# Designed miniproteins, single chains, continued (3): the designs that were tried, part 73

Each design is a single chain, and the fold is of that chain. pLDDT is the mean over its residues in the fold that is shown.

## One batch from the design tools (miniprotein)

Design m10526
Fold by ESMFold2-Fast:
Structure m10526 (fold): chain A 59 residues (1-59)
Amino acid sequence: MDESIKKLIEFAELAKQKGDYETAAHYLRVAATFASKHNKDLAKELEKKLAEFEKEAAE
């Protein structure tokens, strides 16, 4: 599960580098959902990043 979360964060960062904030937000949302069951602190950090990416995507 931790390795899957790491991969999802990596995909989100790659999408962000391409300027695709909608795809980046999608990967962060999935990562935050998985993290919420295993690491609540990580889930909170991912939720904050998700909110920022969703704001960028909605601009």
Scores: mean pLDDT 78

Design m10527
Fold by ESMFold2-Fast:
Parts: C-alpha cells; sequence; structure tokens
Structure m10527 (fold): chain A 71 residues (1-71)
C-alpha cells in the first residue's frame, strides 16, 4: 500500500495538539477562557513552532488580563 509513515515532526505536532486539547478539556471548568483559547490554538496551528507560539500567546493573554486590571 502507498502509505508512508509520518515524518517525526508531523507525529510530534499531532501528539502536541492532542496534549493541548487534553489540557484545555481539563481547564474548561477552572479557566474556560484559557481552555477556549488553547482549543483554538490547537485547531489553527500547522507546525510545532506555530502551536508553541499560539499556546504561549493564549497563556500570556490570560496573564495580561490580570495585569490590565486597575492598580
Amino acid sequence: MPALPPEPEVADLEAAKAAVLALADHLAESAPELAAALREAAARAKSIEELEKLVGEAVEAHREAFLAAPA
């Protein structure tokens, strides 16, 4: 059959996305906004670099919400 094994980078990306989605599912009860952002990051990312950046931005956005509070 003409099926080739996935490249290591592709397999790593799939595993990373699965981990992010599992984390988002567990966070949905305690941090629903962050959970939604993590799910969106996993859906949008097409590479490990992009996934890392989008997850980082989601976490930073949730952290910025604390810093944007008055005082």
Scores: mean pLDDT 70

Design m10528
Fold by ESMFold2-Fast:
Structure m10528 (fold): chain A 95 residues (1-95)
Amino acid sequence: SEEEIRAETLARARKLLEEAEKKYEELKKLIEEGAPLEEVKKALLELEEEVGLLEIVVGVEKVILGKISPELEALLERARALLEEARALVEEAYG
C-alpha cells in the first residue's frame, strides 16, 4: 500500500538524517580542534554521502507515488541545510 511505502521510506530517511547529523557534529568538532584540511574534507564527503543517499530515497518515493510526503520533504530540507552549513563552516575556517 502507499501507506506502507511511505512508512518504510520515512523510517529509512530518518536513519539517514540521524547519520548526517552525527557526521555534521563530527565535522564541527574537527574544525573546532583545528584538524588538517584533509581530515575535514573527508568528514564533509561522509556527510555529502549520507545526504546523497537521502536524496535517492526521496527520489524513489517520488517515482513510485508521484509525489513526496510533507514529512519526507522536511527531512530532506533539514539534511540539505546541514550540508550547506557544513560547507559554509569549512569555507570560513579554511578558505
Scores: mean pLDDT 87

Design m10529
Fold by ESMFold2-Fast:
Structure m10529 (fold): chain A 73 residues (1-73)
Amino acid sequence: MKREELVEKARELTRELVEKKGPDITPQELYDELKPKLIEYALSLGFTKEEAERLADAAVTEAILEHQRLKKK
């Protein structure tokens, strides 16, 4: 469903951004770059602005936590 598409998009964008900027990118830099892109994507899927902001924040946070987990390996 649409929420799962947002989480998958966040993971995809996180991987692309790490590839572009390098593995030393901080969680804060990932959050700042990805949150506006995920909000725009959520709006394109038909979510309201308030819901898009909430869902984008959750999806970006999940993707960043997954990236941090992979970094520890």
Scores: mean pLDDT 78

Design m10530
Fold by ESMFold2-Fast:
Structure m10530 (fold): chain A 72 residues (1-72)
Amino acid sequence: SMEQDKKLIENQVNVIRNAALAMGLSEDEATEIAEKFRKLVEQLLKEGMSPIEAIRIASEEATKEIIKKVEE
């Protein structure tokens, strides 16, 4: 359902934000990455992608951005 999908996305937004914080990023950087994740999931869903696949792809992109910022 749309409500279950929204809850799954919100839970994953929090997971991404907490992962960025755990890796030593600032609260502002962690929030920016988590919101980019949310927007990418929403865009992929609008393009007809399944929620699980959209979350998988967006999580991979968020992880790459966290690693890049930690290595700066």
Scores: mean pLDDT 87

Design m10531
Fold by ESMFold2-Fast:
Structure m10531 (fold): chain A 65 residues (1-65)
Amino acid sequence: MDPVGKYTAVVYDSNGNQVASATADTPRKAVNKALSGIPTSSGTYTVVVYDENGNKVAEFTLVQP
């Protein structure tokens, strides 16, 4: 079965502030779209991905130099 649904990626900075978010039909597209909205500021970011039911399906850390 093809995983077609609504996924939301939310990006938080190291202080816990939401700096970007995006919605797409796949987790990968949602992450890529959210990451394109991150400020050019260096730092550590936390990315959390939710499915259309609000379940967390992925979480990872991104470090910008």
Scores: mean pLDDT 76

Design m10532
Fold by ESMFold2-Fast:
Structure m10532 (fold): chain A 66 residues (1-66)
Amino acid sequence: MKGYEEEREKTREEDIALARELADKAVQSTDPNLQASYITAAGLLAASTGDEEVAREIIRYAEKGL
């Protein structure tokens, strides 16, 4: 029970890392449909962590790369 908080934080960090990876794939993609899919997935995953600042950062990074 006491370790669930550390496990949640680790999962959250992994989700943020995956969201950043998805945003990077969007920026590197040449297919507009894949770009939209990766940006959407990255935004949803980042938002699911409850961190609005990280979500905005990831979306802005992807938009700047397009």
Scores: mean pLDDT 73

Design m10533
Fold by ESMFold2-Fast:
Parts: sequence; C-alpha cells; structure tokens
Structure m10533 (fold): chain A 100 residues (1-100)
Amino acid sequence: SATEEALAVAREEFSRLSEETRERLLELARRVLAGEFPAREELLEVARAVVKELEPDAPEPSEEELLQIGAQLLAAQVLLLTGDVELALRLAREVLAHWR
C-alpha cells in the first residue's frame, strides 16, 4: 500500500540521521500531535540539520525551501509515530500554512 511504501522510505531516511536530529524531529512531532505549533525557527533549524546530514555536498536551501522540507520531515515523523498518512499530511499542511 502507499502507506507501507511511505513508511519504508521514512524509516530508511531517518535511520541515516544522527540520534540528536532524530530526537529533535521526534520532539517536534510529539508537540504538533499535542496541538502545539513549532516556532518557524525550529522548523528551519531541524530542516538545515537534516539536509546537512543527508546531502552534505548540496548547496544551502533557501528559507522557503527549508520550511517546505521541515513540513515534509514533520509529516514523515508523524507517519512513523501513527501510521496515519492522512493525519501526517494534514498536520504538515497546517504547520506550513501557519508560517506563510
């Protein structure tokens, strides 16, 4: 299923991240699931950390690109925690809309 494929991709990508970055993503996802919105700067910081770890030779993304990446990472972490792709996409959309 699409959910199983998305979970497999998220698990592989996240397994390549440092423990510190994984814990940061987990904390942000738990806060969003509790009804809190992370600060814009927190999304930018975690997105930068992930990009540097997964694509160290890539040029630094713009702030707009980092917000998009941060929202996608948050969706992936929510998906890993809940197995609910619709919930993950909804929360990512709400977070991104909040900071636009």
Scores: mean pLDDT 82

Design m10534
Fold by ESMFold2-Fast:
Structure m10534 (fold): chain A 77 residues (1-77)
Amino acid sequence: APSKEEVTLLSLAAVLLGGLSYVERLIERKGPDDPLAQEDARVLEEQFESIKEKLEKVDPELLKKLEEKLAEVKAKL
């Protein structure tokens, strides 16, 4: 059953997914060699790692979606 803690965690995951989408748009505008896009991608990866363990327990499908999105962004850099 969804709890307040689960809702909060899902909200944080949605924010990270939005951040990764923003970095993708930044790459489209400035190109993959932009140092700010590379730095933002690294920061988002660190934030993702901080919630990974709890996401695995609550929503493993959303975790996989975030991992796939992060991998796609990193592959473009």
Scores: mean pLDDT 81

Design m10535
Fold by ESMFold2-Fast:
Structure m10535 (fold): chain A 62 residues (1-62)
Amino acid sequence: EVEANELLRRAGVAHLQGRFDEALELYRKAAEIDPSVLPHLAAVYRDLGREEEADRLLAEKA
């Protein structure tokens, strides 16, 4: 099985390459395994201008 750290690495590469849809999917899968990844998922939403969705993700775990 793919661990959260592997998904996080792949998501980071996709994010740097501007492949935001792929980055969102990979970070989302990583966050399901390890919720500490949620801030990284929120960062992609912010880069897309989806600030409210980023805030909602963080609020769900507060």
Scores: mean pLDDT 76

Design m10536
Fold by ESMFold2-Fast:
Structure m10536 (fold): chain A 76 residues (1-76)
Amino acid sequence: SLEELEEEIERLLAEAREAVAAGDLETVNRLIERVHELTKKLLELMKKNKVPEEKIKEILGKVQRELEAILAAVAA
């Protein structure tokens, strides 16, 4: 379901933040790749379920901002 995909993405983002703190860059990279895969599936599922474009942009924008924060932390 949409909710299950959103929850899994949030879980993976939390795990990625922990991996950054631990200096485990290999794990960070794997988790980011998985988030990208699930985000693509989430977008397809939202379109099939006729979710309003504004809501899709809000949800995907939140994921993108969290990914950017993780990448910025890795670059520091």
Scores: mean pLDDT 86

Design m10537
Fold by ESMFold2-Fast:
Structure m10537 (fold): chain A 82 residues (1-82)
Amino acid sequence: LSPEQRKKIVDAAVEVASKYKDVIEGIAVHVEGDTVYVGIETVSGDEEIKKKAVEEIQKRLREKGLDLPVVLEPIEVVLRRI
């Protein structure tokens, strides 16, 4: 991925984290090939919040001209990919 594409991925994750700041403690992002792996840590462990946040990241990426698959994984798994 280009630096411009990586910035768009980070911007999308930051926008979603800001929108859900009261329920999301952290977001980890790793890009491998054409896939964006996202790990989300929530205050309550709510899986529906994690799924909604991933869907919103993917939607925001498409709006920025990036049609990349976004895959939700446990945040520890995403961090271990690095």
Scores: mean pLDDT 80

Design m10538
Fold by ESMFold2-Fast:
Structure m10538 (fold): chain A 71 residues (1-71)
Amino acid sequence: MLEELAEKHPPAAINATLLLKRGATPEQIREALKKIPGVTDEEAEKIAQMFADGVTADEVREAVRKALEKK
């Protein structure tokens, strides 16, 4: 799930990671992600829920890195 979302929306995953590192809440992350072109409300909620469920910023960064390497 996390790897699939990072592959689909790398900019959303990167921005969520930066916000999480700055101490943003899942709600703040959700609202910020909705402003990114191509991210749906459902996708923003799923990413925010992953952070609420305990996914770390480093795990998101690793998933994005692997997705980008698949070029």
Scores: mean pLDDT 70

Design m10539
Fold by ESMFold2-Fast:
Structure m10539 (fold): chain A 100 residues (1-100)
Amino acid sequence: DAKSEEALKLFLEAMRKAGVKEEVIKLIEEGAPEEEIYALLNERELLGLAVAGNLAAHKAGVLELDWESAEKTLEEFGVSEEFKEAVKNLDEAAVIKLAM
């Protein structure tokens, strides 16, 4: 739907701004199997992309973020204060860049 298309657009723009390899961006844009994407990225990079994707979906109105659950998850992953600040600011590109 239009909201899902907007979410994908925001996510793709954020990945390009953060300097993600075009090979990875193309696989995500084309809807490649998760296993193919996971093979190109480490756990920290995957976390950054997952968080940024959820922020893009939230901004597009595809989903509503549970901020308490999100903060707990970020704390469990041991992310930096800069990463948490980027999440609070809904800055998908900064989230990705800090994870890579």
Scores: mean pLDDT 81

Design m10540
Fold by ESMFold2-Fast:
Structure m10540 (fold): chain A 62 residues (1-62)
Amino acid sequence: ESAADRLRQFFAQNGSVLNAPQVVQLLVDQFGVPAAVARRLVARHGNVFTLRQVLDLVAALR
């Protein structure tokens, strides 16, 4: 399964939106993103994240 499929499953289990700390933890745990990089990306976006916004952040990491 792709990283996008794992994200869809996470949102299905945890609700339709995530806060900034939840997105930072997701990027670190599921995508191996360094915590400092994850915090920087999340800070640029705001405080509440939909599935689409998290997918856009992950796409920026490639």
Scores: mean pLDDT 74

Design m10541
Fold by ESMFold2-Fast:
Parts: structure tokens; C-alpha cells; sequence
Structure m10541 (fold): chain A 67 residues (1-67)
């Protein structure tokens, strides 16, 4: 029903916002001179604060760096 679609949209919006926030944080850290090992530390921090979308973005970045 409409309520189910609304809940799904809300979850998707939250995930998008979290991912964008994490990307911004990662870019800010890189601009401050932090490197790849600090990104792994950042992932742990994001996991603790519950930024699920942010965790996904950090994982994508680490995979790209390792490839």
C-alpha cells in the first residue's frame, strides 16, 4: 500500500543522504592530508555512528584503491 511505498522512499532518501555525507567527510579528510589508512579508520568510525550509506561509500573507495 501507500504506507509501504512511503517507508521504502524514506529509507532510500536516508541512505542517499548518509552516502553523500560520508563522501563529503572522506573528501574533507583527503583535503586535510589524510591518506588511505585513515579511510579504513574512518570506515570503523562510520560503522559505530550507524552511517550505513557512508560505510558502503568507504568500502567502494577502499576496493577501488586496492584494485
Amino acid sequence: GPLERLRQQAAEELAKRSAEKAEQIINDFKAMGYEEPDLEKLKETLEKVGYNGGIQRVEERLRAAAA
Scores: mean pLDDT 61

Design m10542
Fold by ESMFold2-Fast:
Structure m10542 (fold): chain A 107 residues (1-107)
Amino acid sequence: SHMAEQIEAELEAKEPELEAMPPLERAKAILELYIEALKVEPDPEFRERLLSGALVAIIELVRLGAPEEEIEELIKRLAEAAGIPESVIRDIIEAALRGDSEALAKA
């Protein structure tokens, strides 16, 4: 898809700016780019890749301690953009955080 290719190029071009941002602002900026890309991407394979990137970014926001109200709004926006239920996104976030807790317990 032309739109997915443009967004991937934009993310790569913005990498130096993103790397210079504080971690919370960087994760939020990355998530915003994926949400906007999902709104306009028609190709199911590219949508799956964009959703994967968005999920990584929102999990990072939770790990960085972003406010609960902000996380809830971002979950809603991501669910609408991706065309999936909010509960599915919450389950994925919870599974990732559970994995982090198990990894820490084994370290």
Scores: mean pLDDT 79

Design m10543
Fold by ESMFold2-Fast:
Structure m10543 (fold): chain A 83 residues (1-83)
Amino acid sequence: SMKEEQKIEEEVLKKAVELAYKKGTERLGPKGGEEAAKAVEKAARDSLLPADDVLAGLSEEIKEVVIESLEEAIREGKAKYGE
């Protein structure tokens, strides 16, 4: 149902934000974690994937963290809910 699909999408996004903060903090310190998490949240307002324009203002390291976090959250969500 649409309500369950929306709930899964929301859980995947929440996981992506958490992963972005963790990975960003580990690689670039707390400021990097906050920047990566905010980028994921901003992308989610318009799309679940960050548009090129959203990534254009970020460092290559932050872009990598954002992409990796989204890919990992999607993969985990697919494994958990794709059964």
Scores: mean pLDDT 71

Design m10544
Fold by ESMFold2-Fast:
Structure m10544 (fold): chain A 57 residues (1-57)
Amino acid sequence: AEEQEAKNLAAIRLAKRAMDAGLPLDVASEIAAQAYREGSTPEEVEAIGERLIAEKL
C-alpha cells in the first residue's frame, strides 16, 4: 500500500539527515531502521528518528 512506501521514503530521508548531521553510516542506518520498526506512519517514523538523531548529537 501507499503507506508502506511513504514509510520507506521517510526512513531514507531520516538516514540522509542523520548522515548530514555528522553521524556515520552504520549509526544513521540503525536510526532509520529503528524508527521504521517503531513507527506505524511516516509521521511517526520521522518523529522517532528525529528524537534518535538528537540523542546521538
Scores: mean pLDDT 81

Design m10545
Fold by ESMFold2-Fast:
Structure m10545 (fold): chain A 111 residues (1-111)
Amino acid sequence: KEVEELIEKLLDESLPAEERAEAAIKLGELATPENAEKIVPALVKALLDKSPVVRRAAAKALRDIAVNGGKEVVELAVPGLRAIVADESADPEARELAAKLLAFIEKVQGP
């Protein structure tokens, strides 16, 4: 299926950053409650990608999922985002993106 192929592309660091970023955005568009358990952790992992373009695409995809998929879907990102924020060895931009996403998700989750 397309979702599995896009996850493979997103996490394949041998591919150009543009292709990985496109995969991230497409996964955000395709996210449903049924496939969120696979898509959301993959996008959270992509926040740690070596390319800023991919990190920002993953952040945008997670934001889109939070807005469109609702509380149940986006909660799957929270443990991974908290882990990135707490990881002092992670790229500072990745930690900033994760922190901003947590703040955004909490805002969307509150009525």
Scores: mean pLDDT 82

Design m10546
Fold by ESMFold2-Fast:
Structure m10546 (fold): chain A 117 residues (1-117, ends at bonding distance)
Amino acid sequence: SLRELILRGDIKTILALLDTKTDVSEEKKELLKTLLGIIYPNSPDTPEDIREKYPGNKTNMGDLIKESVRIAKELFPNDDKLHDTVFNLSLQLKLEEVAYIIAKKLLNPNDPSVLKL
């Protein structure tokens, strides 16, 4: 399931799923890649440029919260409830849950590829 991929930090499989989405713009794909890199900075599958920009040992909590909310607003500008949820989860350091709700919404819960993971 998508949740199992998020819990394992399986960035490679999540990015492969994202690349199959023809209805998702390249800009939105890059935003999710950035979010995953911020949340999983030590993953070998995290793009090198994102890992360098947001190294886990140098990225402070305030920057993680700010970037998570910014990405949520850019991906879903009219979903105020999602923005509030992302902010509150980020304050609780539930970054894996932030990644899950954003990825699930972007990848569409009705996609069969998401349901088979």
Scores: mean pLDDT 72

Design m10547
Fold by ESMFold2-Fast:
Structure m10547 (fold): chain A 94 residues (1-94)
Amino acid sequence: MEKAREALQNIIETRDLMKENLARAKETSEELAKKAQAVQDEVNEKIEKALELLRDPSKAEEALKLAQETLEKVQEFSKEVKEAEAQAKAEKAA
């Protein structure tokens, strides 16, 4: 039960962070917004798989691993969005 709760917490954090990334990407460029949408679609598929695994108590550990990997992917994309945002601001200031 504890591993299932951690998996759910990671899923919630992933969704919140991806929503923020998508909003920031849309404000930065159309290309980044399109990439963010593709990442969101992939993340949603992984979240659905993790939730399906959570229906079986014996697979809670597998669900947690998938949720953690998905969160790491979204965190890496957050870095990319921040770098692109900084670059766009630098170009606009020049």
Scores: mean pLDDT 83

Design m10548
Fold by ESMFold2-Fast:
Structure m10548 (fold): chain A 89 residues (1-89)
Amino acid sequence: SMEEQIEAAKKGLLPAFLEAARRLAEKRGLSDEVAERAAEETTTFLSRLHVEALQNPELGITNEQFQQAGLEVLERALAEAAAAEAAAA
């Protein structure tokens, strides 16, 4: 099923994005929980995009566009989580 394909892709992507998110969070004074949430959101987004691209190759989504989308989502998720954490303090 499509949901099974998304979960498989997510499982493959999560370790790398989790490591990247934790390193960025540490540099920015953010918690591991914030990093884990940002990584989860980023991998969920990219896994759906990956499966959609495989189903519709005519859309011409490039590897560079995937990498850029991942970076943008991760940065946005971390920034939003940082703002929420600061507001809660």
Scores: mean pLDDT 81

Design m10549
Fold by ESMFold2-Fast:
Structure m10549 (fold): chain A 87 residues (1-87)
Amino acid sequence: MHMEEQEIKEAEALLAQVEAFAQDTLTNPPRSLAELQARQAQYDALKAQAEAILKNAKSEKAKQLAQQSLAILDATREELRRIGLGL
């Protein structure tokens, strides 16, 4: 159905964005408090989108993709925390 197809497409797009965010954090880590705060804002926005999909989606596949996105974001948060230690 159109709605479930759209949910899966949205969840896949979010997963790709989350993977890109994680990769960028590894290759271009924040170098200042301001850069760290900007990365935290990006993290919060992506997490909110994943949580919204998990709560509201009808597609089981979309929910699974949202759960995967949340797991990657949690790992990325730990990396940001390690980089932020000492600012």
Scores: mean pLDDT 81

Design m10550
Fold by ESMFold2-Fast:
Structure m10550 (fold): chain A 133 residues (1-133)
Amino acid sequence: SKAEYLARQQARIQAAADTILAIAEKHADPENLTHQAALAELKRSSKQLLDLVNEAIAKIENEEFVSDKEIKEMQDRLEESLANIKRAADTLANTANLSEAEKQQIQQALADMQNSALLIIKELESLSKIQQE
């Protein structure tokens, strides 16, 4: 069903965020201001991304009218949140002693997060086209 599909995409984003945060928390030095700022940004931007994804899913499930302008604004906010997560993760990868395996896990998690978020936005675009022409 569509609900099961959307739940699967949301779960992938949550799992990806949890993976990045677990690696970040393991390696972030509590006395390193750069590490603490990056960790705080990861927590903030991951929450913002998940809140946006949940908003998008709610609109799809309720078959709400969504304008092209609202979809564009949601896409821009999503891309900003993803960019902020990537920048913070890159900061930790470059300044903390992450293993190559952990760096690969972060890259995979970032890809999974981006791909699943874009699939949810495509469902909103499809709904909008049916409703708007």
Scores: mean pLDDT 88

Design m10551
Fold by ESMFold2-Fast:
Structure m10551 (fold): chain A 95 residues (1-95)
Amino acid sequence: SLVEELKRLIEEMEKAIKNNDFDTLLEIARRAVEVVREIAKKMKDGLKGTIYLVRALAELAGIEVAYKNNRKDELIREAKGFIESLKDLIKEYEK
């Protein structure tokens, strides 16, 4: 299921943060956005789906900018915010 895949990606991102593996963190974050895109398409509330997708794209952009500028503290903060947004999406989709 897409939800189980997203939960696995969240766990992988949390491990990457703990290990300071920022290359892996960026790769997983990009995969997570693609899973969000597929979940958004399946949401009955199309506007809510679009809002979650736009939010995920903006959060990925923040992670990518922090990564490119070698801003480790900002990258960790952005990634933690993204993880919380993904958890919110799962909760909303499972209603």
Scores: mean pLDDT 89

Design m10552
Fold by ESMFold2-Fast:
Structure m10552 (fold): chain A 84 residues (1-84)
Amino acid sequence: SAVEEAEELMKEVKEKSKGKSLEEAEELFVKAAQEFIEKLTGKKIDFSKEFSEEEQKIFSKPELREVLRVFQEAAKEIFEEIEE
């Protein structure tokens, strides 16, 4: 499922972010999330910014909403771990 693929992708991003700066980890996360959503939806979304109303509508679908939740949880874990 797309949710399981997103979870595995975020595990890979977390491993690649170990020993990197916050900026490098953010770049890895943003790129991975953007490429994944573009593959699923055909739309480019900038994860470094607050979502527009049009972008929020993309995540109105239950599966895509769960993918977004996986990304948000992973981002929190990655960024909190680097700043400790």
Scores: mean pLDDT 77

Design m10553
Fold by ESMFold2-Fast:
Structure m10553 (fold): chain A 91 residues (1-91)
Amino acid sequence: SMEEIQQKLAQIAENLNQALENNDQAKVDQYLQQRADVLGLSADVQQDLFAVFRGDASKEPAVQRALLEFLMRHTSDPEALARLEAQLAAI
């Protein structure tokens, strides 16, 4: 369910924040991978996400598109869907 996905993402975000505070790059990479997996991102988008995290802004539109597509697949509210579709069209 969307609630279960949101709970998983919240736990990963907490773990990621702790890894960042500890300057543990291996754990940062691990939790970014776990987040990408929970979001169902393709291997290409996962590579783009890691590139953006390491400073490659040219990959941001591809990552944003994939995140919007994930939200659209897990949203049943018509008003929220219309807003997400408008955001996707603006990329």
Scores: mean pLDDT 78

Design m10554
Fold by ESMFold2-Fast:
Structure m10554 (fold): chain A 67 residues (1-67)
Amino acid sequence: IELEGEEGEKRPPLSEEQKQAIIDRLKELYPGLSEEEIEKIRELIDLADKTNKYDAAAKKIQEILDK
């Protein structure tokens, strides 16, 4: 498998459709998530996209999912 730019942590901004797809996927994978937790994850994804701080957002999401 050959990929270009894979090492870079520079990701293009996510579309609204991509953000919703992530939330829908999380609901299927983690049926124990409450609506409040899902809303927090959505906000973290949006914040990451706006601030380009995906690592910080991913860490916070991981804490929610790990519980």
Scores: mean pLDDT 68

Design m10555
Fold by ESMFold2-Fast:
Structure m10555 (fold): chain A 90 residues (1-90)
Amino acid sequence: SAQEKQLQAQLAALQAQLDKQLPVFKKAYEEAVKSGDEEEIKKKKEALIQVSQAGVYLQKAQDALKKGDLDSAQKYLQQAQDALAKAKAL
């Protein structure tokens, strides 16, 4: 279906974005730890937690899509996008 193809493309795009951005968030956390700034360490650690959560939701969305559950795939995609947006805001 058109919805299935669109969803598949959106999941692939989000996977590529997470793969590219995960090293950036890890480096930001390592630099915060080196700085000794407790507030920056807290923020960058929370960002890594949110990126990890985005990855979990993305995997659930991919699994739902493979099973033909488009509604669950869409819901998990939205949750993955929301988690990544929270990480970027930190």
Scores: mean pLDDT 90

Design m10556
Fold by ESMFold2-Fast:
Structure m10556 (fold): chain A 83 residues (1-83)
Amino acid sequence: MSPEELAELYRRALEEARRALEEAKAAGAPESVLRLLEFAVEVAELRLRGAEEALRAPPEEQAEVLERTEKELLELLKKKQAE
């Protein structure tokens, strides 16, 4: 995918994650479910941020920016599993 297509994909994923969280809150979902959806929003926000940073970076640095974002996602996942 082009960096532009990737950013658009992640923007849509963030919108979907936020919608799911709002629907769950409206339905009175348990705190455990809300925490999982809040985490999904955090993941989507991080991915979008990485894609947007890659778009602003020189072509030779775009891959490194995206790889850094994936490492941050992996660390976030490990942190949440430990909680």
Scores: mean pLDDT 80

Design m10557
Fold by ESMFold2-Fast:
Structure m10557 (fold): chain A 89 residues (1-89)
Amino acid sequence: MDMSEGLKEAARYGAEGAKAGTGKSLTSGTAAAIGAIGGGAEAAFTGKYKEGALSAYKSLEGGAKGSTGKSREYNEKGAEAARKAYEEA
């Protein structure tokens, strides 16, 4: 898996986490998804995939800590995908 695939997966999980949190903790879920997408965009734009992956990981980890149930599970999976992308960079 290359860095863009790992970051894409992290962004997808962040978006699912945000969707699962709709109506209760929309702000936390949305922030996590934005952070993951921003990390991916940074990596694509600057070529600094390791830095982008770390940013996505921290956003999704924060989102997981601030959420519950399925939203937490998706944010945790996204954080794992971002962490793997960071380690592979």
Scores: mean pLDDT 65

Design m10558
Fold by ESMFold2-Fast:
Structure m10558 (fold): chain A 75 residues (1-75)
Amino acid sequence: MDEEFEALLESRVASLRQYIDLQAAHGWSEAEIRAGAALAIRQIREELSKHYDPERVAEAVARLEAEVAARLAAL
């Protein structure tokens, strides 16, 4: 269970990083990339909420938001 959750979370982090890199390469503004990433995180939150406790979902969302912020700052 924990290994499955962590693997899923790592996969989502990798997908968001790839999304940010791809959109930046296509000339999207930081604001546009941030808006798209926020929508993706919202969808991930909804999916995780079907299978995991609210506390664990909140921790996952916080990690995804931190990863997005760090990647945008590194652009």
Scores: mean pLDDT 83

Design m10559
Fold by ESMFold2-Fast:
Structure m10559 (fold): chain A 65 residues (1-65)
Amino acid sequence: SEALAKATAEAQAMIEEARRKMEEDIREGNRLLMEAGSYFLAKSGEQYPSTKSGAESNAKVAAEL
C-alpha cells in the first residue's frame, strides 16, 4: 500500500539521520577525548602507570646495596 511505502521511506530517512548524528557524535567524542588526553599530557607531563609498590621495591633494593 502507498501508506506503508511512505511510512517505510520516512522510517529509513529517520534511521539514516540518526546514523549521521551518531557518526558526528562519535567523531566529536573522539576529538574531545584526544583533546583531553593532550591536555593531561601537557599539564601533568608523561605519566607511565607505575605502582607505588614498584617504587618502594626499588627503594628497598637500593637501600640494601
Scores: mean pLDDT 70

